Designed miniproteins, single chains, continued (3). Designs and how they scored, part 108

Each design is a single chain, and the fold is of that chain. pLDDT is the mean over its residues in the fold that is shown.

## One batch from the design tools (miniprotein)

Design m11984
Fold by ESMFold2-Fast:
Structure m11984 (fold): chain A 89 residues (1-89)
Amino acid sequence: SPAEEYLELAERELEEGNYEGALRYAHLAISYSETDEERGRGLEIAGKAYEGLGNYEMARLYYEKAAEYYEKAGDLEKAKELREKAEKI
């Protein structure tokens, strides 16, 4: 799906340290997402990108939002991981 392609691009940008590129592709993935899992993953990538930029306020908000969507998708362990990550930054 278009969302999956944008998620792959966003993860590559994160790996390269291009946090602005990661945010661009993560937001595109969120916009084209058809599932709670796809949306949660896009929000998680955006949270990681904001953390890389030192914007901890935005990183916390995006991690908490990602956790909500992972919880809706039934991934309770991932939701817990992201909430704990948000508390530590």
Scores: mean pLDDT 92

Design m11985
Fold by ESMFold2-Fast:
Order: structure tokens, then C-alpha cells, then sequence
Structure m11985 (fold): chain A 63 residues (1-63)
């Protein structure tokens, strides 16, 4: 069902956010950007994912 699918997407987005944070903490900014981008594809309105993606992109530019 569409409602169940939406909830599943939000759960997956949360998992991708966690994986992105772990990659970011390890200094793997390329992997962090990939995971944050995947999280946003599943939950486009997630402000935390948007901020973390921007932060990872800026960190990569300085690295």
C-alpha cells in the first residue's frame, strides 16, 4: 500500500542518514555524500539530510 511504502521509505532514509554520518565521521566524504543523497531521494523534505549533505560537500571541497 502507498502509506506502507511511504513509511518504508522514511525508515530507509533514516538508515542512509546513519550510514552517511558514520562515513562523514571517518572522513569518507564521498561515501557520506552518496548516502545523504540517497536519504534525500527517499525523503526530499528532510531538512537534516539537506544540511548534512551540504556539510559533507563543503568538507570534501576543503579536503
Amino acid sequence: KEEEERMLKLALAMIYLQLGKQAFEKGDYDTAIEYFTKALSLDPGNKLAQELLKKAEEAKRKA
Scores: mean pLDDT 82

Design m11986
Fold by ESMFold2-Fast:
Structure m11986 (fold): chain A 62 residues (1-62)
Amino acid sequence: GEEEAIKILQEKCGLSEEAARRVVDAIRRGTPEEQELLKRLLIKECGLSKEEADKILELALA
């Protein structure tokens, strides 16, 4: 669930736990358009694969 998404964000993006929790919260509260923008930012800024970014969104919304 959310804790798994937080761990991936910390390990792959180098985010603190607080920053990772804010990203997960933004995904959960976001519109589908905002979720797609966050996914693209994770790919571009953190160097995540599309598959890894999709998994983070799925885990955050679970």
Scores: mean pLDDT 83

Design m11987
Fold by ESMFold2-Fast:
Structure m11987 (fold): chain A 89 residues (1-89)
Amino acid sequence: MTAEEREEAKLGYELLVEKKEELYKRYESKYGKGVAEVMVEAYLKMAEALAEGKPEEAFRVAYEGQVEVAKLLGEDPSALEESYKEWLA
């Protein structure tokens, strides 16, 4: 991760922090409160990890968030689990 990529990630994180309530309301209206909370939290954690220059942690957090959303929606997360394992190999 370059210094330029990290500065861009920091700006993205700051924007998400400022917009977190708006994002929460948007996702809550579409998916319900539980899914909205998980999605917003995952996006914030992912953006924070990228801002810290930790792309591997960002990917892990995004993966964990998607698995949790899939479970809340009653979907099988196995395809996400396999994709994550392949990326780590």
Scores: mean pLDDT 76

Design m11988
Fold by ESMFold2-Fast:
Structure m11988 (fold): chain A 70 residues (1-70)
Amino acid sequence: TPSRDALLRELERDLSELWARRGDLTKEEQKRRLEEVARRQIERAERAGDPSFVRQVEHALRVLLERLDR
């Protein structure tokens, strides 16, 4: 649904903002913040009863963490 896509896009945006600020943060702090943002979105999706969206958020987090670990 549009709300699911909006939540995923918002997650990616928040994570991209952290990525843009990476010079101000240690790699470990960046990972911690990425996981926090993703967890909040997952909690919201779980409360909405959308397990497929939870999996999408988890996948997006993995991709962004992999980019950070290049």
Scores: mean pLDDT 71

Design m11989
Fold by ESMFold2-Fast:
Structure m11989 (fold): chain A 62 residues (1-62)
Amino acid sequence: MSILEIIKEEFPDLSDFDAEVLATLALMAVASGKERPTPEELAKITGISLETAQKILELVEG
């Protein structure tokens, strides 16, 4: 499962282009920090739901 698929589940009406941009922003937010962001911090940065932010962090964690 990819970050893009998780974003599309939350925002099915979002264009493919906008979904890719949002997925990239989420990935950059997770990858750029020296400390792992909390689900609440990731949701605040990207504008995604807390539930979607948790799913993305779980995917990146392994």
Scores: mean pLDDT 73

Design m11991
Fold by ESMFold2-Fast:
Structure m11991 (fold): chain A 56 residues (1-56)
Amino acid sequence: GDVDGDGRTDLADVDRAIARVRAEQGEAGLAGFDVNFDGTIDDAEKELLVKMLTAP
């Protein structure tokens, strides 16, 4: 949907999704969230994901 971006998707929502995937599928499930391909999902990764989802 077309929204202003406020309350649509934020860092906390992305963090929760990553935690769920990690708990259910382990590290292999995180491959889709590893945009830097360094094998680690950190705060910079999460912020980048939010920006990509809210990019024009």
Scores: mean pLDDT 60

Design m11993
Fold by ESMFold2-Fast:
Structure m11993 (fold): chain A 72 residues (1-72)
Amino acid sequence: SRFKELMEKGDKYLKEGKLDEAEKYYRQALHVAARNGDREGVAESLRGLGKVYEKKGDTAKADAYNAEAERL
């Protein structure tokens, strides 16, 4: 699926330390999941964004994304 491909790209760039690319793909995955009413996909994408911001040192944004995912 498109969602799975976008998440896999996000995960790949996150592992490579390419944080802006990882954010781009996780945001695209979030958009696809939200359009489809895919609650699990929205939560997974938000957790991906949380990991990106944690690696950027932005703990406030990381915590916000993780909290949003946990409420789904």
Scores: mean pLDDT 90

Design m11994
Fold by ESMFold2-Fast:
Structure m11994 (fold): chain A 97 residues (1-97)
Amino acid sequence: MRVKATPEEVREALEAALGSVQKAIDALKEGNIREATIYLTAAALILVGLEEMGVDTPELREARDHLQRAMRALDQGNVEEAIKHLERAKEALERAL
C-alpha cells in the first residue's frame, strides 16, 4: 500500500508479536488476566501496523483472527479457550517468520 516495511522491520515486528503472544499465554497460565490483555493488545497492534504497511499474508490474517478470538474468550471469562487461540496465533506467527 502506501508504506512498505523492510524485510528486517517485518522480521523484528513478527518476533515482537510472537514474544507478546508467548507472554500472554504465560500470564494466563499464572492467572494474570490483566497482564495477558496488555500483551494481547500489544501483539494485535503490531499485526495491524504490519497490515497498514502492506504486509498481509494468510498466516498474519490467521494470527489476527486467533488474537481476536482470544480477546473475546477473555471477555467471557474463558481462560482455557483464550490460551488455545493464543497457541494457534503463535503457530501462525511462527509460519510467517
Scores: mean pLDDT 84

Design m11995
Fold by ESMFold2-Fast:
Structure m11995 (fold): chain A 118 residues (1-118)
Amino acid sequence: MTPEERIKNLAQKIKKLVDQAYRITREHLSPELAQKVGELAEGIKKYIDEIIKNISDPQKVLEAANKIKELVTEMFRIVREARERGEISPEAYRKLMELLQEILTLVDEIINIAKEML
C-alpha cells in the first residue's frame, strides 16, 4: 500500500468516526453543545477533504492534520466539561471519549506517514 493510499484510508475512517461522535453528541448533549460539536465536525471534514485533495503534498497534509488535532482537542474539552457539569451520562461520555481518542490516533498516523514522505 502506498503512503497516499494509507493516508486516504485513514482519512475516510476519521470521517466515519466523526459522524459517529456527532450522532452520540446530538443524542446525549444539549442542542447548544451539539451545535458547537457539529461545527467542529464540519471543520474536521473540510480538513480531511483538503488532505485527500493534496495527498501528494506532505506539507499541506501535515498542516491540515494539525488543524484536525486542534478541532478534536476542542471536542475533548467540550465533552469533558459537559461531564463535569453532569450534563452527559457516564456511558455516553465513555463512548465519546473512546471515539475522539481513536480519531486522534488516526490523525497522528497520518502525521507520521506525511513526515516520512518529506
Scores: mean pLDDT 90

Design m11996
Fold by ESMFold2-Fast:
Structure m11996 (fold): chain A 61 residues (1-61)
Amino acid sequence: SHHEELVERAVASFKRNFPGLSEEEIEAIREELTRWVETESPAAVRRRMLLLHMELDAKAR
């Protein structure tokens, strides 16, 4: 589905930007992204993805 394609593209992006993420962490991110794309507006999904990216970037320092 279109939602599955969006989620997998986003997960691939997180894997590239944060190679230290475990498989368990990647699956947790996939589950959250799936929930967001199914329940939230596109603008809210973009905001949530940006906030998650910022949080992971801060932890990687």
Scores: mean pLDDT 82

Design m11997
Fold by ESMFold2-Fast:
Parts: sequence; structure tokens; C-alpha cells
Structure m11997 (fold): chain A 80 residues (1-80)
Amino acid sequence: SEIERLEEAVRLLEEAKKAVEEGNYEEAAELLIKAAELLGQEVLDSKEEITELIKKNAELVAKGLEEAAEMARRKIEALK
């Protein structure tokens, strides 16, 4: 189900945001990659590159993850 796939992506994005806020950047990178794959987004950067990007931009990444989760929730509502 597309709804189930989007709900799983929301959970991964929320877990990724928590990992960023806790300073667990490598875990956040792994969760973000899984969420992107579920959302049909191509991940061209390595986990190591994404981890470094998160470390340098933690606040911006946390905000982006929150916005991405909100967009996915909005899409779930549109599919109901």
C-alpha cells in the first residue's frame, strides 16, 4: 500500500530528526537514506558524505526532516 509506505517513511524521518537532535549523525544518515528510498528519491551521496553534511548543518537538516515528514503526512491524508 502507498499509504503504508508513506507512513513508514514518516516514522523513519521522525527517527532521523531525533537522531540528529541527539548527535547520532551516522544513525540519522542511515534513517534518512531509508526514508528517501521509500519516497522514491535517488540517493547519490554516500552514507559518509550524508553524515558529514548532517554534522555541519544539524539544525537545518532537523528542520528539513520535519518539513519532509509534514509533506508525507499531507500526502497520506490526500490518499484517504
Scores: mean pLDDT 84

Design m11998
Fold by ESMFold2-Fast:
Structure m11998 (fold): chain A 75 residues (1-75)
Amino acid sequence: VDELAKLNAEQLKKVVEKKAEELKKKGYDDEADDFLSAGRTALSQLERGEITRRQAAQAIVGAYKEALKRAEEKK
């Protein structure tokens, strides 16, 4: 979270896209799509000034952890 909070909106967008692609390559397509959607929503809210960069980073990290948890549960 702290590391992502240092990134601007453009850098956060690249992180979201990269992490979603990594999940998809591991075979977690549904989790990757859910994460990408959540990340894009947070970035859209940040661009509109509805949330802070720190809140966007927290939302992205939370969505990623949720995606990993769902992937683990599909064992």
Scores: mean pLDDT 77

Design m11999
Fold by ESMFold2-Fast:
Structure m11999 (fold): chain A 103 residues (1-103)
Amino acid sequence: GYLAVEGDVPEEELERARAGAEAALAAGLRYVDFHLVRRDGEVALEGAVIRPVDPAVRARLREAEAAGELVVTELEPGLMLVGTASPRGREAHERLLARWRAE
């Protein structure tokens, strides 16, 4: 899993993003790309679109969502949009969902 941070991000947002990335790694994801960026004075979190090959990984992602660590939306069978379960992460998740649905 990869956690990329850009700009001056508050420590609370970093810890929340770390917890989300660690939950995704514990769910057996080999690669999860969470980007934290500061834009126009606001911290934004961006999620990843992934297709886990292991059905058990999908179940563990849902468990991490239930634990409040991640937000997960299944876009198609086995295709997941995953993000950190912070207020800004949820906002980024909704924005990414809207963009994906527009395609």
Scores: mean pLDDT 64

Design m12000
Fold by ESMFold2-Fast:
Structure m12000 (fold): chain A 68 residues (1-68)
Amino acid sequence: EAPELFRQAAEAARRGDLETAANLVKEGMLKAGYDQGTADGIAKAVRAASPEDAARALETLAQIVENE
């Protein structure tokens, strides 16, 4: 499930593991039906963010995807 991948990405981001968070969000974006360019863009943004900002954004994304 895409929402589960975003939650796992948020957990990785909270640990400071932004590379794992970026990889998980990319997989979640593709699974949710977004194109490769959008998925790559979001993954790049996650790698550039602070762990706290990345975790908050990924939790929000999980909620959005769960609500369609």
Scores: mean pLDDT 81

